# Designs tried in a protein design run: designed miniproteins, single chains, continued (2). Part 34

Each design is a single chain, and the fold is of that chain. pLDDT is the mean over its residues in the fold that is shown.

## One batch from the design tools (miniprotein)

Design m5165
Fold by ESMFold2-Fast:
Structure m5165 (fold): chain A 95 residues (1-95)
Amino acid sequence: SLDELRARVREQGRKGVELGKKIAEEFKKNPDKEMEFVTEPFTYVTPEGREVTARLVIKYKNGKAVSYIELDNVTPEEREAAEKQKKLVDEEVKK
């Protein structure tokens, strides 16, 4: 299920980038506006049979949109893994 989770995160991430670009184009004429969009939650099941809820969040600020995934009902290990992924994404954007 971890491989399945990664595949779903990748697909949702790509969708988030595309939607983010559309949002940025729509609101670029109002760069002083800040907006936040949240998609319908999607659920995945951990190996332990626990249901985790995830939401794709898109933030628009300064004519730019960024996306990330919020997790609910996660273990400390899952949260740490998500934070590490966020750090890697932030560093890769600067590269």
Scores: mean pLDDT 67

Design m5166
Fold by ESMFold2-Fast:
Structure m5166 (fold): chain A 69 residues (1-69)
Amino acid sequence: HMEKDVILALLEIQAGIALSETTDPEAKARIQEVADRASKEIRGAKNVEEAMEILRRAQAEIDRILAES
């Protein structure tokens, strides 16, 4: 549980940084949606490895949104 809390904190930090890097309200909404979905998936993850994979996928998706905006 504590390890998942750290992964959730990392997701929150990454999403916060990404939100600060764009002024596009549609990009901000998409980033927030990715963060919200990943947060739910991490909370439901069976182990730390699964939670880390979810975090990595969320980071990649956020990076793609920023590149497209």
Scores: mean pLDDT 84

Design m5167
Fold by ESMFold2-Fast:
Structure m5167 (fold): chain A 61 residues (1-61)
Amino acid sequence: MPPSLEEQFTATLEEAVRLFEEGRHDEALQVLEDAARRFATQDPALAETLRGFLAQLRERS
């Protein structure tokens, strides 16, 4: 079965955090932006949550 949107969301956050901790900040931002774009049409609420997290990460970069 394909992963749920919630599972995809969690995996995306885990990957972004891992990349950020490795100093790969640009790649972490790309992962979050790509996910927000994908979720915008499927689940606008999850997309909004990702945009909020992206904004926080950009401020800390």
Scores: mean pLDDT 78

Design m5168
Fold by ESMFold2-Fast:
Structure m5168 (fold): chain A 83 residues (1-83)
Amino acid sequence: GPRALAEEYIAKLEEAAAAGDVEAVVEAGIKGALALAGDDKESVLLAIAAVLDLIGLYRDGASAEEIAAAAREALRRIAEIVE
């Protein structure tokens, strides 16, 4: 289900963060948000907002840990509203 899919992407981005691979954290977060988005307006808008937030953090030089934390929260929130 959506929650299990979110936790799979969270595991990937946490592994990337532990390695200090900022690009891999951003990629996993973006892919996770897009994979979790349903066909409903609310989940699509949350996924777009999450993608833009993660790109913004990356551009601002945020750490892998900071980007991973933001991605984790976004993916869990998207999973909660997908039905």
Scores: mean pLDDT 86

Design m5169
Fold by ESMFold2-Fast:
Structure m5169 (fold): chain A 67 residues (1-67)
Amino acid sequence: SAADQAIVDRFKRAFNLEDASLEELLAHAEEVLAKLNPVSTKVLEHDTGFTPEEVREAVAALRRLLA
């Protein structure tokens, strides 16, 4: 969907992954969530503008686009 593409495009830009495949983006997003703690959450939000919830939305969107 357009909403799925929009969150994925935003994730690409925020994480400097413009040349990454959908599979590489999914792996990176899942790694971000797996390593999440109070300190890394603050860094994530400050550096990328993404909340943990928005990263989970990007994972869900990537899984739908890869289906």
Scores: mean pLDDT 85

Design m5170
Fold by ESMFold2-Fast:
Structure m5170 (fold): chain A 71 residues (1-71)
Amino acid sequence: MRDAPPSLFYQLAGVPPPTRPLTPEELLELTIRVNSAILKLPLPKKPLSEEEFTEMNVKANKILKEQLEKA
C-alpha cells in the first residue's frame, strides 16, 4: 500500500532524510522524532510504550493524510 512518500515525513518534521538504510532501532527513533514534530509535541524523555507509540502514529497519520488530500 502506497501512502505518503518517506520524504514527506522528513519535510514536515524539518529533519534531513537518511543517507542510508536505517536499522529497525534507528527507524523507530526517527519515527518518534518525526511524529513529535508533526504533532508539535516535545520529544519524549523516555522510550514510549507500544500504546503511546500507536496513539502518536494514529494522530500523525491523520495530519499526514489531510496534507495528501490537499495535494
Scores: mean pLDDT 67

Design m5171
Fold by ESMFold2-Fast:
Structure m5171 (fold): chain A 91 residues (1-91)
Amino acid sequence: SMLEQKRLAVRAAYSARLSVEEEGADPETVLAVVGRALRDRGVPQEMVDTVVEVTREGIKEGLSPEETARRVGEALGMPEEELREVLEEMR
């Protein structure tokens, strides 16, 4: 479902930001891996593009993994209650 794709995208953004913060992973390498993983799981290209761009800005601004993932969920139009549940699962 579209909601499941949005949940997957939010989790991917959280994991991408966490990898950069905790492991010192290269941002563009992580973003490329995330984009491919989402596409391979059937996420539409427009959604993948949004996830990558919003996650890149979160990395650039030095946002936490949770705040980066929150911004991705908001950009995808995810309902506040659904976004809260996904973020609580990543804590």
Scores: mean pLDDT 87

Design m5172
Fold by ESMFold2-Fast:
Structure m5172 (fold): chain A 82 residues (1-82)
Amino acid sequence: MSEKYLEELEEKLREAIRTESDLSEEEQERLLKILMEDVKEAIKKKVPFELVEPGFRAALTRLNISEETKEELLELLKKAFE
């Protein structure tokens, strides 16, 4: 089930935001919760990955997350939607 990939996505996203973003610790936790709740809700409602991917990619780009890390996070997101 996708629960394993959701946990891996959350852990990797937390680390990426911590290491690559210029956000405060409070802002990091708030944004992580918003992004993960949006992902979980989309999966629950069976929204296609293709409709979720552009918004998620845009959020990672705004956080100045590297292209390599963005692709790793998007691969985990895709697996969570399978």
Scores: mean pLDDT 82

Design m5173
Fold by ESMFold2-Fast:
Structure m5173 (fold): chain A 89 residues (1-89)
Amino acid sequence: SGVELGLKGIENYEKAKEAFEKGKETGDPKYYEQAIKYAQESIDALNQFLALAKKLNAKLPPETIKYLQQLIEESKKIIEEAKKKLKEQ
């Protein structure tokens, strides 16, 4: 289940990024809504994975922790930018 949370987080981040780019290319608000949904699912899954790893004293490389934290921050930026685009459309 921990591995599934990590994979879910990464996959949803990639889906959020792709949806956001499609929104920019097409101007269709549905892609910005999808970007927000996938980005939120990524943030939730990655936060749960990191919390579980810490609770179980799982030895994660510092580079892995930094990478996952960067995906969380980039997902937050996708949400903010997609919300701005939805207000202007």
Scores: mean pLDDT 88

Design m5174
Fold by ESMFold2-Fast:
Structure m5174 (fold): chain A 83 residues (1-83)
Amino acid sequence: SEELLQKLKEALDELLDYVERTAAAFPEKADELLSLAQRARDYVEDLEKAYEYVLKLAELAREVGDERTAKKALEVAELIKKA
């Protein structure tokens, strides 16, 4: 659905804003966090790849203790599953 794809693009942009704040707080993981968020955005039309990158991002956010960003990533993962 084009409407679901647009909603997913908006959700991924919002997730990137969350990840940028997480990266600022955890500079040792900043490059990996930002890379995962960017790859999820780049593969928005490849739902399986976007899903994998978003799940890896959620796991890394949990490892650094940013539950807010981890929760946001999981909400985006659920949106991908509905697409």
Scores: mean pLDDT 85

Design m5175
Fold by ESMFold2-Fast:
Structure m5175 (fold): chain A 73 residues (1-73)
Amino acid sequence: MTFVEVTFDLDLSGVTHVEILVDGEKYASLSVGPTDTISFSVLLEPGTHKITVKGTNADGEVTTVEKEVEAPA
């Protein structure tokens, strides 16, 4: 397993809550200050993984952003 740093542009301003999924499983749920960008490290097994971030702002607007990342062996 290796820590991989990922950064997401959320395409939604004023996001106050994010939910992070790895390969469709919940990894974390976080309250954040109002932001349009999030960076975090995720512990992954070797291979290709799909990271999904769901962001919600104070007005109840939701964004979903996905990236594929490759963790080294």
Scores: mean pLDDT 81

Design m5176
Fold by ESMFold2-Fast:
Structure m5176 (fold): chain A 92 residues (1-92)
Amino acid sequence: MNGVLLLVDEGIITPAQALLIDGGLRSLGFDPSKMSRREIAALRYLFTDESAREIGEEFGLSPATVRYYARELMKLLGVSSKEEAKLSFGLP
């Protein structure tokens, strides 16, 4: 399942922003088309205002697992916060 396309389907990002995120993730050696549930949950956590608990309930993961994979994704993006992650892709 492609987590970037899920963000488009839910109206969180535009198709143009999705292309930038897809390209950025691929350049870091991460394939968005081969994303695990944990990686999709991490993307949702970084680009929405949903809590780790809410995302964990939706994806069948613990809140600690959601936060762990969000931190790993932030390391790959070279950012230290959700706000920096959003700004790196032109999100408000």
Scores: mean pLDDT 73

Design m5177
Fold by ESMFold2-Fast:
Structure m5177 (fold): chain A 89 residues (1-89)
Amino acid sequence: SSRDRSVQDLLAVTRIAMDIVNTIRQNNLDDSKAADFIRNQFDKKGYDDATKARVIVEIHMIMQTRNDDLVNDYMDDAHIATINGRFAT
């Protein structure tokens, strides 16, 4: 969506990412199983590609780790640069 993004819209993306991260951590999912879980959630929810990319960026920021399967499926070079910049700190 290209409309004005409220604090509630930002919190919605963060909440989706947190719910996914909590599931990954609680079930001790490896990168492959985490990627499969995320793909299944995205298919069920029908998010657009921009929303999927934003959620994946947030997951990487929260976990402070890179899942190459998710990067390859959902991210362009700009999203990859954003992740790399945050992890370089």
Scores: mean pLDDT 72

Design m5178
Fold by ESMFold2-Fast:
Structure m5178 (fold): chain A 75 residues (1-75)
Amino acid sequence: MSVLERLDKLIKEVEELIASETDPQIRGDLENILSGLKMIRDELEKNPDDEQLRKQGKIELDILEETVRRLKAQS
């Protein structure tokens, strides 16, 4: 799966979590994550051949995927 496909999947999952979340603190954390994911997605889409940007985006995505997994376990 490409980094862009992983980002699109995680964006959808976070949007669904925000829609069902009743805790305002967790919702705020999810909204911040969603904003970050959309920024990474946009940068990678505009710069598909930037290897350094792809490497950085993958690292950030790996961190955000783990963060969302933890938030899902708490919800």
Scores: mean pLDDT 81

Design m5179
Fold by ESMFold2-Fast:
Structure m5179 (fold): chain A 56 residues (1-56)
Amino acid sequence: MTAEEAVERAREGAEAAETAEEANLYVSGAHLDAQESGVPGEELNEPLREVSLAHA
């Protein structure tokens, strides 16, 4: 998985979510999956934070 794939998954999940809590679970899941795939946290932290804040 690439950082871009993780961000896209987080965005799609968050947009489909009915609550901010559900949206945050999608963001957290994509972050963990990407890190397990070897993507550095610094490539994920800012883009995923932006997705989370947009759906808070």
Scores: mean pLDDT 79

Design m5180
Fold by ESMFold2-Fast:
Structure m5180 (fold): chain A 70 residues (1-70)
Amino acid sequence: SELEELQKEVRELIMEESSLTLKAMLLYVKSKEPGANKEELQKELDKVHKEINEKSKELAEKIERLRELR
């Protein structure tokens, strides 16, 4: 059903966003190490933040759809 499919997609997006958040935290810690390539790490961090923002938008849309179906 549409409800079951949306519930699965929401769970998957939550897990993906959690993984990306952890990756962002690890990249931030790495950028604070002596001798770190701060420019390269900042570009990678910006990329991860962009992915988090897109996943957050997808999650919000699917949660709203779930509310409409209930």
Scores: mean pLDDT 85

Design m5181
Fold by ESMFold2-Fast:
Structure m5181 (fold): chain A 91 residues (1-91)
Amino acid sequence: SIPKSLQEKLAELERRLAEVEARFEAQRDQLSESVQRELQRLLGESRRQIDLLRKAAENPELFPELLDNKKQLAIVEEIRRKLAEAEELLR
């Protein structure tokens, strides 16, 4: 079972990611190629890290290093930073 605190953070990050992805698709043709590449990188990395945290929470035996709350918080903050950067690129 995913801890409630981590579940709430994952829900926040999933909502923000979906919103940024929707805005990116809506604006894609108006963005420069360099901005499109950076958004693809930021969103792709964010999705991979969210998936990693979810898998680790559901199967802790496969990811014992991520049982450390400090490491989980560090990854959450990295995802928040990447999403904030993507949001800034889209306004």
Scores: mean pLDDT 83

Design m5182
Fold by ESMFold2-Fast:
Structure m5182 (fold): chain A 106 residues (1-106)
Amino acid sequence: SSRQKTLARINMEVGAITMALEMAKWLRKKGAPDDEIIALLKKILKRTQELLDYAKKNNVPAEVIDKIQQFIDTLNDLVADPSDAKLDAAIDLTQDVSNLLQGLVM
């Protein structure tokens, strides 16, 4: 169905965002400067905002939209002050979004 295809596309994009966050965490652990990490996080934030706009345009359930918005709020906090604990929390939240999407296609 078109709903299943839309949810699958969102889930694939969430997976790509998760990988980018894992890369940000790895770069930070390797001693990359905060400005480089923040630049990467800003790209992730822009991409996530585009995902939110796509979800709204395609009549995705409000619960999914709310979770993506919560993730955007978390990314804004990360951009303001990056830390390993906040990166871990953001990565965990992307898994929560993925689990929610999987539940909606059962």
Scores: mean pLDDT 86

Design m5183
Fold by ESMFold2-Fast:
Structure m5183 (fold): chain A 85 residues (1-85)
Amino acid sequence: DLAAELAREQARADELTRKGAEYNRKRHQVMLEAARRAKEDPENAEEILKKAQDEVSELTKKSNEYGAEADREVARARELAAQLA
């Protein structure tokens, strides 16, 4: 039934949104830690920041991928809600 499908799509969107948020928090934490380490180790600061940038890039991709999937599930839920109206 459409109502049951709508509930499943909403639950899926919520799960994907939470996963995206987790990767976004990891990205922020990586940058804060890298900035702290760069200040404590100035001789290696450039390498520390470069490695952090590479890691942030990958985490950003993951966050964006989960966000895009969540957006698609939200769009599907909106279509189902319209059909139920």
Scores: mean pLDDT 84

Design m5184
Fold by ESMFold2-Fast:
Structure m5184 (fold): chain A 80 residues (1-80)
Amino acid sequence: LSEEEQKVLQQLELFFDAVRDQVQQNPSLAAYYLQTLEEDPEGLIQQFTSGLQSAPSAEFQQQLEEQLQNLIKELQELQE
């Protein structure tokens, strides 16, 4: 991972942690965030990758996808 990609992943992690905190305070928000993440995953990816000077690497995209999948799974489990 490049230094820029590492910074973007760190920002993404902070964003996902903020989502987790909000859902913990108000569990009804889990459905809202799930819908948002499922409706526009490309838009969210583009928002975080727009700061990169070069095209994102396959490793960066795999780590981003893994973090997103983990968050989605956690939000789904909270609805059970």
Scores: mean pLDDT 75

Design m5185
Fold by ESMFold2-Fast:
Structure m5185 (fold): chain A 75 residues (1-75)
Amino acid sequence: KQLLAELLTSIHGIGPAKAKELAQHLTLEDIEQGKLAEKLHELGVIDQETLEEAKKLQDQGIHPILAVDRVLKQK
């Protein structure tokens, strides 16, 4: 859980407290399987547009965490 929370804090707009909360609803396996953006959308953390753009970046070979971070920084 601690490692997962630390990875989540690397995402723009997600602070330590939010990352700890999200780590209770996510696993490292979800990230490795490219499901991070979908899970964040299910939890109400990101909107539909952010989900769609993050998936496009993942299709280009960008790591799921970096994909979500990049899209959020562009808003």
Scores: mean pLDDT 79

Design m5186
Fold by ESMFold2-Fast:
Structure m5186 (fold): chain A 59 residues (1-59)
Amino acid sequence: VSRQQLVDIATEIIREKGSTLSGDEMLELLKEKVKEEYGVEVSRQQAIDALSEALEQLK
């Protein structure tokens, strides 16, 4: 999975759930969605980096 695909999924999660989920809950949801959609597991650090990048893009 590409960095941009991770950021796109993170952006969707923030837009849909950012007001209701904690950061840790959003990270776990991101990891689960990436596994479901692309069949790959990402590290916590990759998920953190993607979520941080998505937050920067949503400024």
Scores: mean pLDDT 79

Design m5187
Fold by ESMFold2-Fast:
Structure m5187 (fold): chain A 60 residues (1-60)
Amino acid sequence: LEEKAKELKKRLEEKGKEAKQTVLDSKDKSVDERHKIAEEKSKEVRQLQQEYEQARKQLE
């Protein structure tokens, strides 16, 4: 359980960096596409945050 929480935290940090880079790389896209990409990446990070919080609750 503790190891899983550590892995999720690592993935959350990696995903955050990846999302930030993807948004930067999308500068050549239209405003609508950039908004869509940012929204999708925010959703992915939020899902990982929820999984991490659930794992933390199990550890208490």
Scores: mean pLDDT 75

Design m5188
Fold by ESMFold2-Fast:
Structure m5188 (fold): chain A 82 residues (1-82)
Amino acid sequence: SLLEEVIEAIEELKKEYGLSDSDVVNEAVLRELSKRIPELSYESGGPMDPEFTLTIEPTGIEITLKRSDTIEELIEKLKELL
């Protein structure tokens, strides 16, 4: 399933960048995730935007993340929408 592929990609990124579930999601992680999962699109709102937007391209559903959200919170939002 798409959810399983996304979770696996996040776990691989955590290993590559030395991140844990409690670490804050950063733009580099979201960009790499969107490169690995073609169904996910990442849009940068710029450095002063308090939010990140991640789009599930087949459905057009948008996931909004705060710059303070953790990897665990990203995973939970993905589970709710996928």
Scores: mean pLDDT 79

Design m5189
Fold by ESMFold2-Fast:
Structure m5189 (fold): chain A 87 residues (1-87)
Amino acid sequence: MTPEQRALAAEHRAFVAEAQAKLREIIEKYGSDVEIPEGADPFLVVERLILDPEVRAKLTDEQLQAIVDAYLELTKAHEARVAEIRA
């Protein structure tokens, strides 16, 4: 494995951990009983929050938008770090 491939793998693991921690923090702050499984893909967690009617009913539209916005900010930061590794 090249040094670049190792750096990309490390960045991906860091992104998953950071996104899971941030999503868990926001959900707990809103007092929701939504569980984020350890090791779950952060994208699939956000998708379930949008598509599951029971979970959707526990959040206001404003709270859901805030969660989506936070996830998009984390994704944008991750993409910037990946671009720097590839430069």
Scores: mean pLDDT 76

Design m5190
Fold by ESMFold2-Fast:
Structure m5190 (fold): chain A 81 residues (1-81)
Amino acid sequence: SPAEELREAALRWASTVLSPEQVALFGELLDEAIARLEAGVPLSEIVAAVRARMRAAGVPQEHIDLAVLLIALVLQELRKL
């Protein structure tokens, strides 16, 4: 599916630019974001929570911005289903 292709692309990106600990966090945040979307949580709240947790983990701003964009793209594709 387009959502699974975007998920794989996002995880591949993360593994090239983030530390192993940050890759694990990104995967956790993506899974949490999907669960929260299915529970009806607003996208703006999901995105804000992802940004806050990545910032707390010491991820550089440029990587946070792209990570949030990739998560948002996965969530948008899932909404079409």
Scores: mean pLDDT 85

Design m5191
Fold by ESMFold2-Fast:
Structure m5191 (fold): chain A 84 residues (1-84)
Amino acid sequence: SAAEEAGRRAAEAAAPEYPALAEATGAVARAVATNLLAGALSPEEAYRAALHAARALAPDASEEELEAVARIATEAALAAAERA
């Protein structure tokens, strides 16, 4: 599915710099892409939603890491939603 592709791409993008957060980044991207595809989330809301999800999945991560996860996940989710 497009959401699963978003998850895989986000995890791959995060892995070089944030290997411990790669799985969480993938999960965030999959969730955001799912909501975008369902019409439950607008593109303008994607980053805020990703940041909220990142905080829930990686509560011990720094603010800088959470922002990086949210950015990577948002980019992958928006790209996947546009292709679907």
Scores: mean pLDDT 85

Design m5192
Fold by ESMFold2-Fast:
Structure m5192 (fold): chain A 98 residues (1-98)
Amino acid sequence: GLREEPSPEAQRIRAALDEAMPYVRKADEAEKQGNYKEAAEWYRKAADVLSKDPRLQRAAEAFRNAAEYAEKGDVSNAAKYTTAGFLIAVGEMVDAEL
C-alpha cells in the first residue's frame, strides 16, 4: 500500500538523487557545448554520490558508463546510460517503500 510519508530508506535514495542531479545537469550542458571530457567528469561525480548508497551501486555503474561514452563524444549512448541510471535509482526508491 501507499504510505503518507516515504520510508527512511526511500528518503535516503531521494536525497542521493537530489545531490547527484546538479552534476548530471552540468554534464548535459558540457556535452551540448562539445566539452566531452568535462561532461565525463560531471557524470563521474554523480556516480560517486550514488555509489555511497548500497542500493544505488547499479545506478552509479550506469553513470560511470555514461561518463565513458561522453568522454568519447558518444552523446547518444551517454544519454541512454544516464536514463538507465535514473530508472534503476527510481526503481530502488519504489522498492524501498514495498
Scores: mean pLDDT 85

Design m5193
Fold by ESMFold2-Fast:
Structure m5193 (fold): chain A 74 residues (1-74)
Amino acid sequence: MMSLEEIIEKLKEIAETESEEEAKKKMSELMREYVEKYGDTPEVRAIEDAVVYYLTSGDIERFKERLEEILKKA
């Protein structure tokens, strides 16, 4: 099963390597699987907010910063 660290690393990889269209699809699939296995936690909600921010802004650097903040608090 994916840990919080693993999901954060995968989200960063998707943002850096994929087109915006593919990133939206892959991030949505990854988040769906994570919520299904681990439930809707405060950490998951924070990651969902960061993903929405990335998909609306395209700001990879700020997205990565937000994910690191979530990891530090977990």
Scores: mean pLDDT 78

Design m5194
Fold by ESMFold2-Fast:
Structure m5194 (fold): chain A 63 residues (1-63)
Amino acid sequence: LSAEELEELKAEMEALEQEIAELREKLAELRSDPSADAEELFELEVKLGLLEIRLGILRMLLK
């Protein structure tokens, strides 16, 4: 990877970490709400899982 490509990957990782943090916060709020929609909870959990997998792959690639 070039230095430019490496900087782009680092920027993507930072964006993913921020999105994951925001999504975790929203998911925690929904989980504490007894009237929360189970479908929405499932969709957010799937999205969170996919983002965490992507972040993990990027971290492995940058090692």
Scores: mean pLDDT 81

Design m5195
Fold by ESMFold2-Fast:
Structure m5195 (fold): chain A 63 residues (1-63)
Amino acid sequence: MEELLERLRRLMREEGFSERQIDSVLDAIRNGDRVALRAAIADLRAAGHERLAALLQEILDSL
């Protein structure tokens, strides 16, 4: 899990997300907030961040 979280953090930074946005997603993962994570995945796909959406889906499926 930690390996996936480090990859997520790195990829989000590379795609231009703020540290606040990264922290928000990581908090949702830590809390097991499936509703927030599904909303984030949908928003990422709508914005064209398909690699991030796929990685976040993998993390969600592991919760």
Scores: mean pLDDT 84

Design m5196
Fold by ESMFold2-Fast:
Structure m5196 (fold): chain A 83 residues (1-83)
Amino acid sequence: GLEEQKRIVEEALLAEKARNPESKPEESLKEEREEIAKLMREEGMDEAAVEAVLNLSEESFERARERAEARLRELRLERFGPL
C-alpha cells in the first residue's frame, strides 16, 4: 500500500544519508529538491527523510531512488512471486 511505499522511500533516503552524511545537493538542483521535500511533507513523510532529500548530492539521490525501486521489486517478488 501507499504507507509501505512511503516507508521504503524513507528507508532508502535515510540509508544514503547515513552512508554519505557530508553530501550536499548541487546548487542547480536545489529548487527541484525543495519541491520534492514540499511534496513529501504534504504526504506526511518522516522529516528525517525530507532532510535527507535536501542534503543528498544528485549521485546519492539517484542511488536512493535505485535502492527504493529495487526494494519495491524485491517485496513484489517475495509476496507475489514472478507472475
Scores: mean pLDDT 75

Design m5197
Fold by ESMFold2-Fast:
Structure m5197 (fold): chain A 83 residues (1-83)
Amino acid sequence: SKEEIEKKFQELLDKLVEAALKRYRERGVDISRSAAKQRVVRILEELLKNDTEEQLRRAAEEIGVDPETVKEAIEAYKKLKEL
């Protein structure tokens, strides 16, 4: 259902934002949650246009998650955009 797709995407987005906050802070970048969310959303928007293995790997490294987590998020985002 639409609600299940929205919920799954939101849960994945929240997970990516929390990971990105931790990753940026560990790398000495003082970043707000809002700024981290904007960066994650930008990464996902770019991956909507080009989700090659290399692009997924780079996104995962920047966010601090595995490539499969990024792939799940982009697949959920694609489904959400089709609603």
Scores: mean pLDDT 83

Design m5198
Fold by ESMFold2-Fast:
Structure m5198 (fold): chain A 69 residues (1-69)
Amino acid sequence: GSLPSEEEVLETLAIMQAGLMKRNKVSEEEAVEMAKWIKEKIPDNKKALEYFRKVAEEMGYKKAVEELK
């Protein structure tokens, strides 16, 4: 198998961070920092951004949702 691209690794990390929000294991401040990180590192990955936004919205991380706009 080929080595995963940096983009694929970053996308996987974004999905894992969304998983932490789904389990309510992060503060609102931590969720905002995660949103900023995703926007900085993979701004063109609309699927990862949309998935993170949906999880944040469903779990009530309102400030993180606002950061992703």
Scores: mean pLDDT 78

Design m5199
Fold by ESMFold2-Fast:
Structure m5199 (fold): chain A 61 residues (1-61)
Amino acid sequence: SSSQEELIQKAADLIREFMTEENISREAAEILARYLAENSDADPEALLKAAEEVVREVEAE
């Protein structure tokens, strides 16, 4: 399929990666995945920036 389907698959991979990695909280991974799923149709660059911002906000807490 197209970029949307690939992006969702990538989100799943990121979640698995984050959950395996103890450096990143489970909440951060879930928020990132949710954001990617909701905005999978958006520009990849914008998604990366937003994802970084979300993770950073959660980690700062």
Scores: mean pLDDT 57

Design m5200
Fold by ESMFold2-Fast:
Structure m5200 (fold): chain A 91 residues (1-91)
Amino acid sequence: MSDEELEELVKALEEGDVEKAAEILKKWSKEEVEEFAERVVYILKILYEEAETEEAKEKIRKMLKTLGEATEKVGVKKAAELAYKLLKEIE
């Protein structure tokens, strides 16, 4: 995976672009997708706890939903479960 590919993936998550995120993730190994999801979920949890505005919290919820749906589409169930678990906790 390249730095440019990571930037595109993060942008797709921020914009709720499930199809674009899935296209990028399909090129990665199952292990790479799981590692990425663990890192992103960890970061988003911290950002949610620090979020002062409802807009910031909604953006984080959107990113988690997009990550969950994209990882589910590429068949990496463990990654999808991590995203959905945090999403359920922060409802």
Scores: mean pLDDT 85

